Designed miniproteins, single chains, continued (5). Designs and how they scored, part 6

Each design is a single chain, and the fold is of that chain. pLDDT is the mean over its residues in the fold that is shown.

## One batch from the design tools (miniprotein)

Design m16176
Fold by ESMFold2-Fast:
Structure m16176 (fold): chain A 68 residues (1-68)
Amino acid sequence: SMLEELKERGLRIVRELSRKHNLSPRDREIVTSAVLEQIDLEVSRGITPSDEELRELVERYIRSVKRV
C-alpha cells in the first residue's frame, strides 16, 4: 500500500540520517517512532509527503533529540 511504501521510505531516511548524525540506538528509536507516527497522521489527513518533506521531517526530529 502507499502507506507502507511511505513508512519504508521514512525508515530508510531515518537509517541514513541517523548514521550521518551518529545517533545512539535509543535516539534512533525515538526518531523512528516519531516519524512513523507523523506519517500516519499526515496520510490520515489526506497528505502524501514527498521524499524531500520526509527528509525535512526526519532532520527536524534529529535536531530535537540532539538538543536535549
Scores: mean pLDDT 85

Design m16177
Fold by ESMFold2-Fast:
Structure m16177 (fold): chain A 92 residues (1-92)
Amino acid sequence: SKEEIIELMLEYFKKHADADGKVSKEKAVEFLEKILQKKYPSLSKESIRGIAETLVDAFAPDGKLTPEEVKRLAEHLYNGGVTVEDVKEALK
C-alpha cells in the first residue's frame, strides 16, 4: 500500500538522518538505486543511477531530504508503480 511504502521509507531515512533530521542526496540515491534495479533489472547501472539522481534532485533542492520531502518522494514512487517488495529490497 501507499501508506506502507511511506512508513518504510520514513523509518529507513530516519535511521540515516543527520543531527538536523535530514538525509543526504547520496544516501537517498543509494536507496533508490536498489529499488530501481529490482524494478528494472534490464537497465544498466549507469541508467539506474541517472534516474535515481534525477528523482532525488527533484525532491532535494538543497541536497538533503526532510521527512516531508521523503513522504512526497514515497508517494511519487507509489504512483510510478513501485511496490512494497521493491522498497524492501533497498532495506537489505
Scores: mean pLDDT 82

Design m16178
Fold by ESMFold2-Fast:
Structure m16178 (fold): chain A 80 residues (1-80)
Amino acid sequence: MSLEELKAVFDKYDTNGDGTLTKEEFRAALKDLGLEHKFSDEEIDEIFKKYDINGDGTLSYGEFVKAVKDIEKKIEEEEK
């Protein structure tokens, strides 16, 4: 998945323009990227919490990119 595609999806779900995604917006972004159906709600929650370093319930763009790449790596590892 390209960085341009990730940025477009991030910007689409960053509804208030503050440069962060809530957990609900993050889940919607994963669905838009076709990744949500590969993971349970609990697994998505664990990934979100892993990258939510401040515990504020939001992900910055950089944290979002890292979370999506972690998800893609998990999918690749499960398919091998």
Scores: mean pLDDT 75

Design m16179
Fold by ESMFold2-Fast:
Structure m16179 (fold): chain A 65 residues (1-65)
Amino acid sequence: KKEEAVKKILSMAPEIGETLAKELAEGVLTSPKENVLAFIDTAVELGAISEEQGKEIKELVEEAS
């Protein structure tokens, strides 16, 4: 399940890298959805990912819950 989520995140935003993709996948499995979505919003605001990539990852989080 975590490995599948990591693969999906990397397919949507390969620039994120494995470490951040693993942290997001772990958050999806262990944290409330709202916290994971807030983390993605923060990453977009800081410029770590684009707004487009953030939207795609949010859709993945919705599917994983």
Scores: mean pLDDT 70

Design m16180
Fold by ESMFold2-Fast:
Structure m16180 (fold): chain A 81 residues (1-81)
Amino acid sequence: MSLRGEGEVLSGEVGGQAVLRTDDGKIATLTITGTFRSASGRVVLLGKGVLDNGTPVTGAIVSEDGTAEPGAKGRGAVTEL
């Protein structure tokens, strides 16, 4: 199952953290595993972590400001593993 939401970067380096608040009211806490620039030039942060119920997830957040800096926000999704 894939859950969409609003992500926020807390620390944008590999091993750092992001939080994704899903549109259905769940919270995913992600450890950043990598970042890449998409074909459109957008910065994408990849992570893995857990939902607030303990379910393991993988996820991605697309940065609105084009950075992986702390406080960067953007739309994302998490998928249950």
Scores: mean pLDDT 82

Design m16181
Fold by ESMFold2-Fast:
Structure m16181 (fold): chain A 85 residues (1-85)
Amino acid sequence: SEELLERLAEMLGVPISTVRKLLSKPKLSDEDVRELFRRSSQYRQMQALGYSEEEIERAIEVLKGLLEKIKAEILKTEEGRELLK
């Protein structure tokens, strides 16, 4: 639902339009997920706390899995498919 997109955008600290555009792509690339993560509030917090590049890369992998799962859930409904057009 639209509510899922709104909650995901709020959690990441990015505009809903950014998340919608990314999830509207046929396939999520590693570069797309990395770019989204670098714009997130989580990335800024991890940098401020001195997390290593390896730890940041692991966080990006976790985010990719979460995004793929959320996209699959949204696409299960007709309403969700309309949102990702």
Scores: mean pLDDT 82

Design m16182
Fold by ESMFold2-Fast:
Formats: sequence, C-alpha cells, structure tokens
Structure m16182 (fold): chain A 91 residues (1-91)
Amino acid sequence: LTDEEIEEILEKLRKIFDKDGDGVISFEEFTEVLHSLGLTDVEVKDEDDFEKFRLSLDVNGDGKITEEELRKFLESLGITLSDEELKKLVK
C-alpha cells in the first residue's frame, strides 16, 4: 500500500467509525474499504456478517470504538497502523 492509499483508507474508516453508531454504515462501503486494504480473503457475505464485524469493533455497544479495539481488529486482518494513525480513526 502506498502512503496515499493508506491515507484514503484511513479517511474512509474515520468516517465510518466517527458516526457514533447512529449512522447507517453501507455494507458496500465497508466491503470496498476491506478490498482497498487488500483483504480480498475476508468474506462478508450478508448484512449479518457486517453486523458481526461492527459488533466486534464496538464491544460495549455504545457506538464508539476504542483505539485498543480498533488496533486489535486491524491486527486480526493483518494490518498494523501507528498510534498516530489509530488516533485519527478514533475520537
């Protein structure tokens, strides 16, 4: 991944995660982000699978994803981000 591609992906992820769980996160948009990250082996087949991924990120169900939860999720997908990049995704 180039720095420009990473920055674009981070912007997309930030918009998804900054929604406080109140916004509708598009299943297609989420899949596109995964594809952009090179995660073509991650199969999100149904809306239920998408909800499972979202719940895995938001363990507390409060619509907010902690930096630690996001880091763990991305590591499970084979993605390592710096503390600065993670902070930009979580507020």
Scores: mean pLDDT 56

Design m16183
Fold by ESMFold2-Fast:
Structure m16183 (fold): chain A 98 residues (1-98)
Amino acid sequence: MELTDEQLERLRQALREEIAAYKAHPETVAPPSLSEAERLANVIYLALKRVGIDLSKLTPEDLERLKEEILRVLQDNGVSKETAEKAVELLIKDYGKD
């Protein structure tokens, strides 16, 4: 699939909403035993699912654009660069291309 600017805009909004929900009730998005990066990977996955973005169907170029956008939104919402990068790596490992 092609990653459109409209999908990226919808993803920004969905990520902000999912991050806000996570901050209010972190236990609802993942088991308490998971690290913050693992919980955030689940938060990102929920946002992607809401906007209809399938990571396994993206080109490498679109996947890179998506990663940059996710990292920016996470950092803008108070997530450290290290945690944001780890969450994106876990997301790609679990839900990305094989």
Scores: mean pLDDT 75

Design m16184
Fold by ESMFold2-Fast:
Structure m16184 (fold): chain A 88 residues (1-88)
Amino acid sequence: SEERELILLKMRAIALSGDIYVAQKRLPPDSPAYKELNSLDNELNKRIREAKTVEELRKVILEAQRRHIAILEKNGLDLSLFAYFEPA
């Protein structure tokens, strides 16, 4: 059912939030990157709560994942340590 798919996808989004948190632990707390990751995680959690459809949530996750990857690359963090959402 779509309700079940939405729940499973929300669980995946929560896992992404966890990955963002793990990335933050590797950065200085006063750094711009730490603040950017904190902002991303807060926005992601808000949009997860507001999403009503699988399509909306897929877009939210994909955007958050791409932004997360960009922040990690800028800071030389290893992308292979994270279980990212697969868009296809």
Scores: mean pLDDT 78

Design m16185
Fold by ESMFold2-Fast:
Structure m16185 (fold): chain A 80 residues (1-80)
Amino acid sequence: MKVEIEIQTINGQTEKIIVDADKDSATEAAKNFVKKKLGIDPSDVEVKDIPNKLQKGDIFTIRDKANNRVLATGRVVREL
């Protein structure tokens, strides 16, 4: 099963990405997006509040591991 997630950076950049409806796929997409938009290495980033199976309306946060600062938020906007 696939989902469309919308990821928004703290500076207001947004992208919609289609991923498999699982934690690992969404985590990878979120880390890659933050690297692309903010230049932050995926190893310095932690994704919080992400369920093992994604459903419409699920919200998760992308944080800096060192200081727990929010870098971006993600939301499941559509199930495919």
Scores: mean pLDDT 84

Design m16186
Fold by ESMFold2-Fast:
Structure m16186 (fold): chain A 56 residues (1-56)
Amino acid sequence: SMSELQAKLEQLNAQIEAWAKELRDAAASGNTGRRQALLEQLRAAQREIDELKAEG
């Protein structure tokens, strides 16, 4: 349903915001390994959002 799609999008957006904060913290501390891992997670989440929007 559209309500379920919207709930998933809201949850993904909240997770992206949390990871974006962690990415800023990792960049500030020079933790390159954590930064790369977070960038891959953000890319995966963005792909999922794009797929959900394409199906809706």
Scores: mean pLDDT 83

Design m16187
Fold by ESMFold2-Fast:
Structure m16187 (fold): chain A 89 residues (1-89)
Amino acid sequence: MTVTMEDQPLSSGPATVTIRAQADRPVELTTVEIRSASQPDIPLAVATSRDNVAEASVTVAPGGPTVYQGTGRGSAEDRAEASATVLTR
């Protein structure tokens, strides 16, 4: 399977953005989660829609890149991950 995420555009100062991760598998077969790369043990969002999209609204502090990771997990060996970077200055 494949998980897709998109980098967010550069922002001046703190930014409130929606981070989105989407799997190419349906929600009945695959779980999709979004996590902060710095806190991988704490999920920010889990996909609940039939289109298997996870969305998290986050406020990112100024002062550099903040990375979010999307992970897809299905049955057996069916797994994928992607990342999105939010740039603030």
Scores: mean pLDDT 72

Design m16188
Fold by ESMFold2-Fast:
Structure m16188 (fold): chain A 85 residues (1-85)
Amino acid sequence: SLLEKAKKIVEEAKKNSPSVEELGRKAKELVNETEKDEETKERLLNLVSLLIKAEVFGLSEEEIEKLLKEIEEAEKLRPEAEAEE
């Protein structure tokens, strides 16, 4: 899943101390693989980038958990907000 791949980037980032810009690049690569539309990918990119920064730079566990939930919900969203059944 997108979330598991994001956690892998966080683990690598903690070992290698990459730049914020590089972390953003990695987040964009992950989001591009999600098979979502462009608007949903932009939303996921913002959430994944923030999650990676939070984990790497030591933001609160509550912020991290919130980001994880938002990412999972966004990944489950359809290109159309309106889907019956």
Scores: mean pLDDT 67

Design m16189
Fold by ESMFold2-Fast:
Structure m16189 (fold): chain A 96 residues (1-96)
Amino acid sequence: SEAAREEELAAALERFLAGEATTIRVLTENNVEVTLRLSAAREIVDVEAKGETEEKTREAEEEARRGFEAVVAALERAAASDFLTEAARRARALAA
């Protein structure tokens, strides 16, 4: 379900922000599933996608990287704002 995917992403982001090696799965706008492997240094070390063509695979990988980067940036911005959530508090503690 969508809720299960959101929970998986949230847990993966918590591990990522904690400086742990983590694997996340994201769906692109074209419904291509992309698997991102993240290092303890907060770097993308591997990207795996299977599109119908090599071009679609590349587009899916680029979309997933941008999407992940945007989510991380949004969490950092949320931690800096007056709107503090549990996730934002954890992100701030790990950034300090």
Scores: mean pLDDT 65

Design m16190
Fold by ESMFold2-Fast:
Structure m16190 (fold): chain A 70 residues (1-70)
Amino acid sequence: VPISEASPEALKAAILLVHPNFDEELALKYARKAAENGDLESVRAVAETARQLGRFDVAEKIEEILKEAE
């Protein structure tokens, strides 16, 4: 699913992952809010974005959020 169709929370999580002054805690907070709102496909896209950026630990934490929300 394209992130441009995502909830504002999922978009904020993706933007925070790409930012030079990366804030892991804030990115995870927005990913969790998106998952709580049922936007699971966009949260999955955020996890893939984290993997593409080499942030495998963040991707794992986002996958945990998805498992809790499913």
Scores: mean pLDDT 73

Design m16191
Fold by ESMFold2-Fast:
Structure m16191 (fold): chain A 94 residues (1-94)
Amino acid sequence: SSAARRAQAQRLLAELERLVQEAIDLVRKGGKDSEIKELVEKAARAAAEAVQLDPSLAPRAISLLAQTAGAIAVGGSEEVAEHALALLRELEAL
């Protein structure tokens, strides 16, 4: 049902919010690039699935992933920052 799809999209958005917070915290702690990349990839997948289920969530999902990319650009490595920006561009193209 449309209600079930919206409920699933909201659960994915909540997961995205948690993954974004974990990624930002890990960047602030000077965590490993590989672990930050895994969190960003999980966040991007949750964002894409949420938007596919409920396209009205696109601005919020994009904003959350952009916040993550911004935090990595300030506190992370160039490699992880470029990876996060590539995932953000893919989400924006949906």
Scores: mean pLDDT 89

Design m16192
Fold by ESMFold2-Fast:
Structure m16192 (fold): chain A 61 residues (1-61)
Amino acid sequence: EEQALADALATLDKARELEKKYGKDHPLVASLVTAAYLIAVGAFVETGSTRVLEELKRRLA
């Protein structure tokens, strides 16, 4: 769970870096945001906990 949280947030940070260089509509930005969300969903399915998903939602707001 802690590793999934770290991985999801690191992936989202990479998406933010690419967004600054290429713009929010770039396919790589969309792909990384999707990857971060899939990590959060995977953690929920594995553990039954929404913690990673809640942190990701907080960062996206």
Scores: mean pLDDT 76

Design m16193
Fold by ESMFold2-Fast:
Structure m16193 (fold): chain A 66 residues (1-66)
Amino acid sequence: GAMEEALEREKERLVRLAVEALAPFGVPRDEAARRVTEALDKAETIEEAREAAHRQGLELYLEAVD
């Protein structure tokens, strides 16, 4: 339904945002996309998806700047 379609579009958007945000810090685009997509697999709401993407993005950022 429309809400499920909105959730899938938001997940796709969150993956793209994470890939672009992390690329300047040396995170490979395929690695960022894969790990953020995996983190989003269990998110059932837009709010859960945003929290999962933020958490995974932060983890990837911290790994890159060490």
Scores: mean pLDDT 87

Design m16194
Fold by ESMFold2-Fast:
Structure m16194 (fold): chain A 70 residues (1-70)
Amino acid sequence: SNEDKAKELIEELKEAIEKIKEGKLSLEEVTQLSRRANEFLSTEDISEELRKEIEELLKEMERIVVRKIL
């Protein structure tokens, strides 16, 4: 289901954030994950709770990338 896919994406984003903090994730991998997550949000109907959590994690990931890579 789209809800199960959203939950999987949330866990993937959480893991990515931790890897970015540890310097273990490339800018290319971050860019690919961000694109996939934004595509998912634009294409799929999911609950507002899951949508907000994904959006919050994407903003967190962006903040960390700007601080660590830029």
Scores: mean pLDDT 83

Design m16195
Fold by ESMFold2-Fast:
Structure m16195 (fold): chain A 56 residues (1-56)
Amino acid sequence: MPGLQQALSQTALASGVSPQEAFDAASDPDKKKRAEAGRKLGMSGEGLEAFGTLFG
């Protein structure tokens, strides 16, 4: 598993969200929806941007 996917899984679990739901939200082609999902998961600005780039 790539490091960013592992970090997202850990963040999702810590926030009470399943990793699958986090991956589905992060894989959304709408950049605004991905940013909103990242904010709900409590991701840092750097982590959110890197994840959005990887999955966008």
Scores: mean pLDDT 62

Design m16196
Fold by ESMFold2-Fast:
Structure m16196 (fold): chain A 100 residues (1-100)
Amino acid sequence: MRVSEAELEEYRALHARLDELVAAGDLEAARALFERLDREARARALLALAVYERALEAGLPEAEARALAQQTEEERFRRLSELENVPEEEIREAYERMKA
């Protein structure tokens, strides 16, 4: 399993913004962005891992399970909802709690 290139680009862009804020001396904004980025990165990784693990448990081939885990965040919510047989809203609520 690996993070998609689009997600890596977004992550790099957020890190670049953090570096810019630090260089500009806006330490309050830099700290807030850092804390949000760290929580969001962990939540994103856990969501991707959950999709991968549930897909493997459902009997999907490893390559297909990995491909599902690398889809967009919205598609991961939908897929995890299908695999877990729980409402998508419940998964979104859990995801938001991880980011808090």
Scores: mean pLDDT 74

Design m16197
Fold by ESMFold2-Fast:
Structure m16197 (fold): chain A 55 residues (1-55)
Amino acid sequence: SIIKAKEEDLKVKAKLKTTGEIYDSWEEVSRAVEELKQTLPDDEKIEVEFLEAPP
């Protein structure tokens, strides 16, 4: 599912290797990845490193 409305309470930390930004919620990292996909070509690989996984 692309809709993750309930994930705001999940404890997740992810680093967007492309920008070096760290996000502490799944919703924020998902939005950042989507915005990058619109900016970057389809053949560009967007790498995300998960530092802390949700339960």
Scores: mean pLDDT 66

Design m16198
Fold by ESMFold2-Fast:
Structure m16198 (fold): chain A 96 residues (1-96)
Amino acid sequence: SLEELRKAADELIAVVNKATERDPSAKPLGDAVIKAARDTVEALEAGDLERAWQSIRELAANTRALIKAVPEYAEEIKKALDRFVKAATEVMEELR
């Protein structure tokens, strides 16, 4: 399931990059979302559930801010985020 998590992270990063290329003013929010997604993957690969939960909370907060900045990409970003969170949750269940 780490493979599915990495794939979901890449898909989320691709959507965020597409949104920020369209609106460069949203780039700092996009960079924050990408960082939180990468931090979540690294935490789960290390088996660090506490750090993973912290990174997922940061991901959710930054994604809400990004969606407000680029509402035309809201559906695509939400879909990619949902896929990422499901994959991350499956990995966390395996690590308990």
Scores: mean pLDDT 87

Design m16199
Fold by ESMFold2-Fast:
Parts: structure tokens; C-alpha cells; sequence
Structure m16199 (fold): chain A 88 residues (1-88)
């Protein structure tokens, strides 16, 4: 289950992040909505979806602040989600 969720999240995040020239607030919000939809489709309760999506969005904001490539931002966001799921 964990790996399937991580793979589905990467498939949802990558086209959003890699499809833009800059990681703006609207793009980060779109990633949040996509991740929440993936987690909901796998039956996670809202009490886990909210902090999981928050952690992903914080990771993307930090990647933007650090000047990371969009690919590196995707990789860190997916890694953050995987680590969060490991705490459940």
C-alpha cells in the first residue's frame, strides 16, 4: 500500500511541477489538491490527509526558497510524503 500511494502521488505531482516554468503559489496549491485526492482515493482519513498534504506543501515551499530544480522539488516532496506515511 505505501509504495502504491507514493507512486500515485509522484504521478500526480510530477506533471504539475514539471509543467511550469516557476514553482508559484498556485502551482503549490494545485499539488496540495492532487495529493489530497490521491490520499483520499486510498482511504486515508482527513486527520492524516491534512498533515500529509501540509508536509508536502511545506517541502515544495522550502525547495523553492532553496532554489532547487523542479525535478529535485518533486523528489523531495515525494520523499516527504513517504516519510509521513511511515509514521502511520
Amino acid sequence: MRQAIVDAARAAIAPIVLGVDALDDATIAAVGAAVAAVLQSYGLPGSHITPATGAVLDTLRQARADGLSRQAAVDRAVDTLGRYLDTL
Scores: mean pLDDT 84

Design m16200
Fold by ESMFold2-Fast:
Structure m16200 (fold): chain A 82 residues (1-82)
Amino acid sequence: MYGVKVTVDASTEENKQLAGEFLSELGRKYKAKGVEIEPEGDKVIVTLIFETKEKAEKAKKEIEKFKEENPEAIVDSEIIEV
């Protein structure tokens, strides 16, 4: 399986809410098999788990577009094999 590991800036409730809603809808849209959420200080790491690399790559492209529009909400994103 493939994960899209996303680092969310959780220093403000607005960023956390906005990123959380976006990632929740993205996981539903691409039928994520799992979601892992790990708080790390002022950040939250969200990993969306997909069955195929193609779905993970499509999800990552949408995250990159969201980051361009909301650079303070998303710090980083990467594809990992899980």
Scores: mean pLDDT 84

Design m16201
Fold by ESMFold2-Fast:
Structure m16201 (fold): chain A 118 residues (1-118)
Amino acid sequence: MEKRREELRKRILEIEVEVGVKQLSLAVLLAILREKKGLPPGTTEENYRALIAGMSEEEKAELRAKIEELKKVIEEAIEELKRIKEEDPSLAERVEAYIKSYEEELKRLDELLALIEA
C-alpha cells in the first residue's frame, strides 16, 4: 500500500545514512593517519601500502576495527535491501543499484584488510 511504500523509501534513505556515517568515520581516520605520515590523500595501492608500512600496531588495530564495523553495517544493509526488494518490486531498480555499490565497497574493504595483514 502507499503508506508502506513511503515507509520502505524512508528506510532505504535511513540505510544510506547509516552506511554513510560509517564511511565518513573510516575516511576521517584514513585522512588523520595520512596527515601523520606526511602522505597525500589517495586511493591507489601505492598510497595505501605507504600508509600501512609506517603504521603502529595500535593504529593498525584501530583501522581494522573501523573497516570491520563498516563491513558489518554494509552486510546488514545488503540483507535488508534484498528484503525491501522482495516486499516491493517497484523499488527493485533503486535497491539493486545500492546492493551493487555496497558489494563493490565490501570487495575494496577486503583488499584494504589484506594489505594491513601482510
Scores: mean pLDDT 86

Design m16202
Fold by ESMFold2-Fast:
Structure m16202 (fold): chain A 113 residues (1-113)
Amino acid sequence: MVEEIAQKVAELAARAVLLALKGASELEVDIQLGLARIYLGVAKLIGGEDHPYVKLAEEVLKAAEEAIKLIKDPSTPKSKILDAIKKLIEKSKELGSKKAVKLAEEAIEVLKK
């Protein structure tokens, strides 16, 4: 159960990054991040803050929030955004979230255009 909730955090976080790169509204991005924070809170309550999947989900969410901040700043080099998304992919792979990996890979393809 903790694993499934942690994977959902990663999926929502990766979707927020993809939406930000596609130029979605701040509200649409914030809804995905807000849901990710709610699911992370539930995972912490069930598994505890020291659970490996909770720690990975927290790292994924943090990586996504940093990527979104970089995307919103027009002065940020694309290379820094790419590095942030690659970190998101690596942590999502560790969580086993195939959906989050696909969303983050799609985000890289949007960034390269």
Scores: mean pLDDT 87

Design m16203
Fold by ESMFold2-Fast:
Structure m16203 (fold): chain A 74 residues (1-74)
Amino acid sequence: MTDEEYINAVILLKAARDAGLSLEELKQVALDVLRIFNPELAKELEPEIDRIVKESKDVDEAYERIVQLLAEKK
């Protein structure tokens, strides 16, 4: 993942969170964005993103954890 792809993913995830999307909708946005830029990385990270969404108490926690996960993969 490039720095530009990471920034775009973070912007879209922040917009989803701010729009009041559910945990499942946030997961779908994250995976859809990754599939556009890097389909192989999307397949690799899908189990981790699913785990984050299932373990997170709210959308804010899930957003923070997904953003951190993506930062580690750029």
Scores: mean pLDDT 83

Design m16204
Fold by ESMFold2-Fast:
Structure m16204 (fold): chain A 96 residues (1-96)
Amino acid sequence: SLTDDLDELQKEMVNALKANKREDLIPLFNAAFDRVAKKAKANPSEEIEELVGFAIEAVRAGDLVQAVKILIRISIYLEDEEAKNDFQTILKELEA
C-alpha cells in the first residue's frame, strides 16, 4: 500500500541520514516528509506511488541524493512549496 511504502521510505531515508552522519538534517527531513505523506495519503495517485517506489529503490541503492531529488518532484506534484523548499535545502547540504 502507499502508506506502507511511505513508512518504509521514511525509515530508509532516516537510516541513510544517520549512516552518512547527517542526523542534523533528520528534523527538517521528517517535517517535510510528514507534509508530503499526509497529502499523498489524502489524494493517492499512480504517479505518486511510482515516484515513492523510485525513491525507495534509490535510497536502497545508496543514492541518497537521487532519493531527495525524487522527494522534491513529489512535493512539486503535490503543490507543497514548503516541503519542496525543505527537501531542496537537504539536497544542497548533501551535495556540499
Scores: mean pLDDT 91

Design m16205
Fold by ESMFold2-Fast:
Structure m16205 (fold): chain A 83 residues (1-83)
Amino acid sequence: SMAAEEELKRRLAEYVAAARAALAAGDVPAMVAALQEGSRLLHDYLREKEGLPVPAGPLDPRDPRAREAGERMLALVQGRESL
């Protein structure tokens, strides 16, 4: 739904801002945490959008949506993609 997409964009913007702030401060653990939280959020959204169950626990690296979420989150932080 549009409401879910707007909420996703809002929360992703917070994680992107957190990752950028951490990177500027040289706080690598905080940057990694923000990237992982944003990637998890995007992965879960992509699965829900397709009517797939959202798995508990760590992301499966064989799930193409997990890879897509990680790549897109990194692209957002690097300014190579826009929300």
Scores: mean pLDDT 83

Design m16206
Fold by ESMFold2-Fast:
Structure m16206 (fold): chain A 67 residues (1-67)
Amino acid sequence: MEQQLQQQIDDLESEVSTLTDESMKQQVMDLLQQARQALQQGDYSSALSLIQEAQALINLAKSKEKS
């Protein structure tokens, strides 16, 4: 579980580096930092929730950057 969640966080950090909106980039990075803290605490449910929220935010940002 931890390995899978860590990999998802790493993948999302790679995606966020391609975002041009600095505000959105910062929000996603904050969520991913919280997800890492949840993993450190062994709270896999919170980590998964935060990863899902970060993914949704990245998808929203990407839809705007495709203009």
Scores: mean pLDDT 79

Design m16207
Fold by ESMFold2-Fast:
Structure m16207 (fold): chain A 98 residues (1-98)
Amino acid sequence: MKVTREDIEAALREGLLALGVAEATVAAMSHDELVDRWVAAALALIDTEEDPADQARAKLQLRMLAEALRHPERFEELSELWRTKSDEEIRAYLDEIE
């Protein structure tokens, strides 16, 4: 099943509303702004992690999730990479596409 850009935007808007962001602000955000706002909120939580290895792993997971949220047509590809590849291979992939 292909996840559409509109499906991702609806989910991100719901999440930001739950975090207390104003409805008018969330409604006016572009796709990239919704992803960036969600990523910033997730990163703030990751930065509270005291274990550097757990923090590094969580940041890698966030990078993959952010890419999938920006490009929902690539969700299946990115999900398979996350399931089948090592952290080193995933990092190399993300570094190549930036």
Scores: mean pLDDT 76

Design m16208
Fold by ESMFold2-Fast:
Structure m16208 (fold): chain A 73 residues (1-73)
Amino acid sequence: GYSEEQVEKMKEILEKLGKKFPKIESLDEESLEKMMLESVRATLEEAKKNDPSLKEKVEKGLEGVKEIEEELK
């Protein structure tokens, strides 16, 4: 299962965007983690594209995604 730290970082990123995340199917832990990180990253990039004032929040969110990716290695 997800570590408590990984879940916390994901929640922080999602909270910055208003808790946006895709529906998920039943997947193994590794696939689920990758999918979540990709979806969050895509959402952050889209938010930045649509609203440039969110640049700082998006950049910080992307840093969080990278930290989670490093933990998943």
Scores: mean pLDDT 64

Design m16209
Fold by ESMFold2-Fast:
Structure m16209 (fold): chain A 57 residues (1-57)
Amino acid sequence: SAAAEAAERAAARAAVLAYDGRDPTPALQEARKWAEQVDEATARRVLAGAERALELR
């Protein structure tokens, strides 16, 4: 779905930003917004990845 693709893209962007030492917060917020529109398993997977990226800074 478009929402799942948007959530995954935002989560990937957050991970890249965190890895580069940049602020992933706007991308994490975008990922969370799209995750609300997808199934629970997809939302959990996408958000776990994005949140771990922030924690690894």
Scores: mean pLDDT 75

Design m16210
Fold by ESMFold2-Fast:
Structure m16210 (fold): chain A 88 residues (1-88)
Amino acid sequence: MPATLDQVLEELSKVRSEEQVNTFRTMLTVAAKLYNLTDAREIIDKLIEIIINPSQEELEAFAKAFNKESVTAEDLKNLLEKSLVEEP
């Protein structure tokens, strides 16, 4: 059975803060909706691809999801890093 985003996020919530989990959830949801993906692994792989080489349409979708007028590739990298890196 393919892993769902909710299952991945529940596991992440055991080792990351609520803010970090919510940020990662938002990013994964945008990637899933843009490419009609349901498998957590495919969604995570697509999110990584987007962060490495985002298109203008992808950046606009992320800006909308985070209630911002615009986001840059650097903003997406920082959001991903902040959501996954262990806080000191």
Scores: mean pLDDT 79

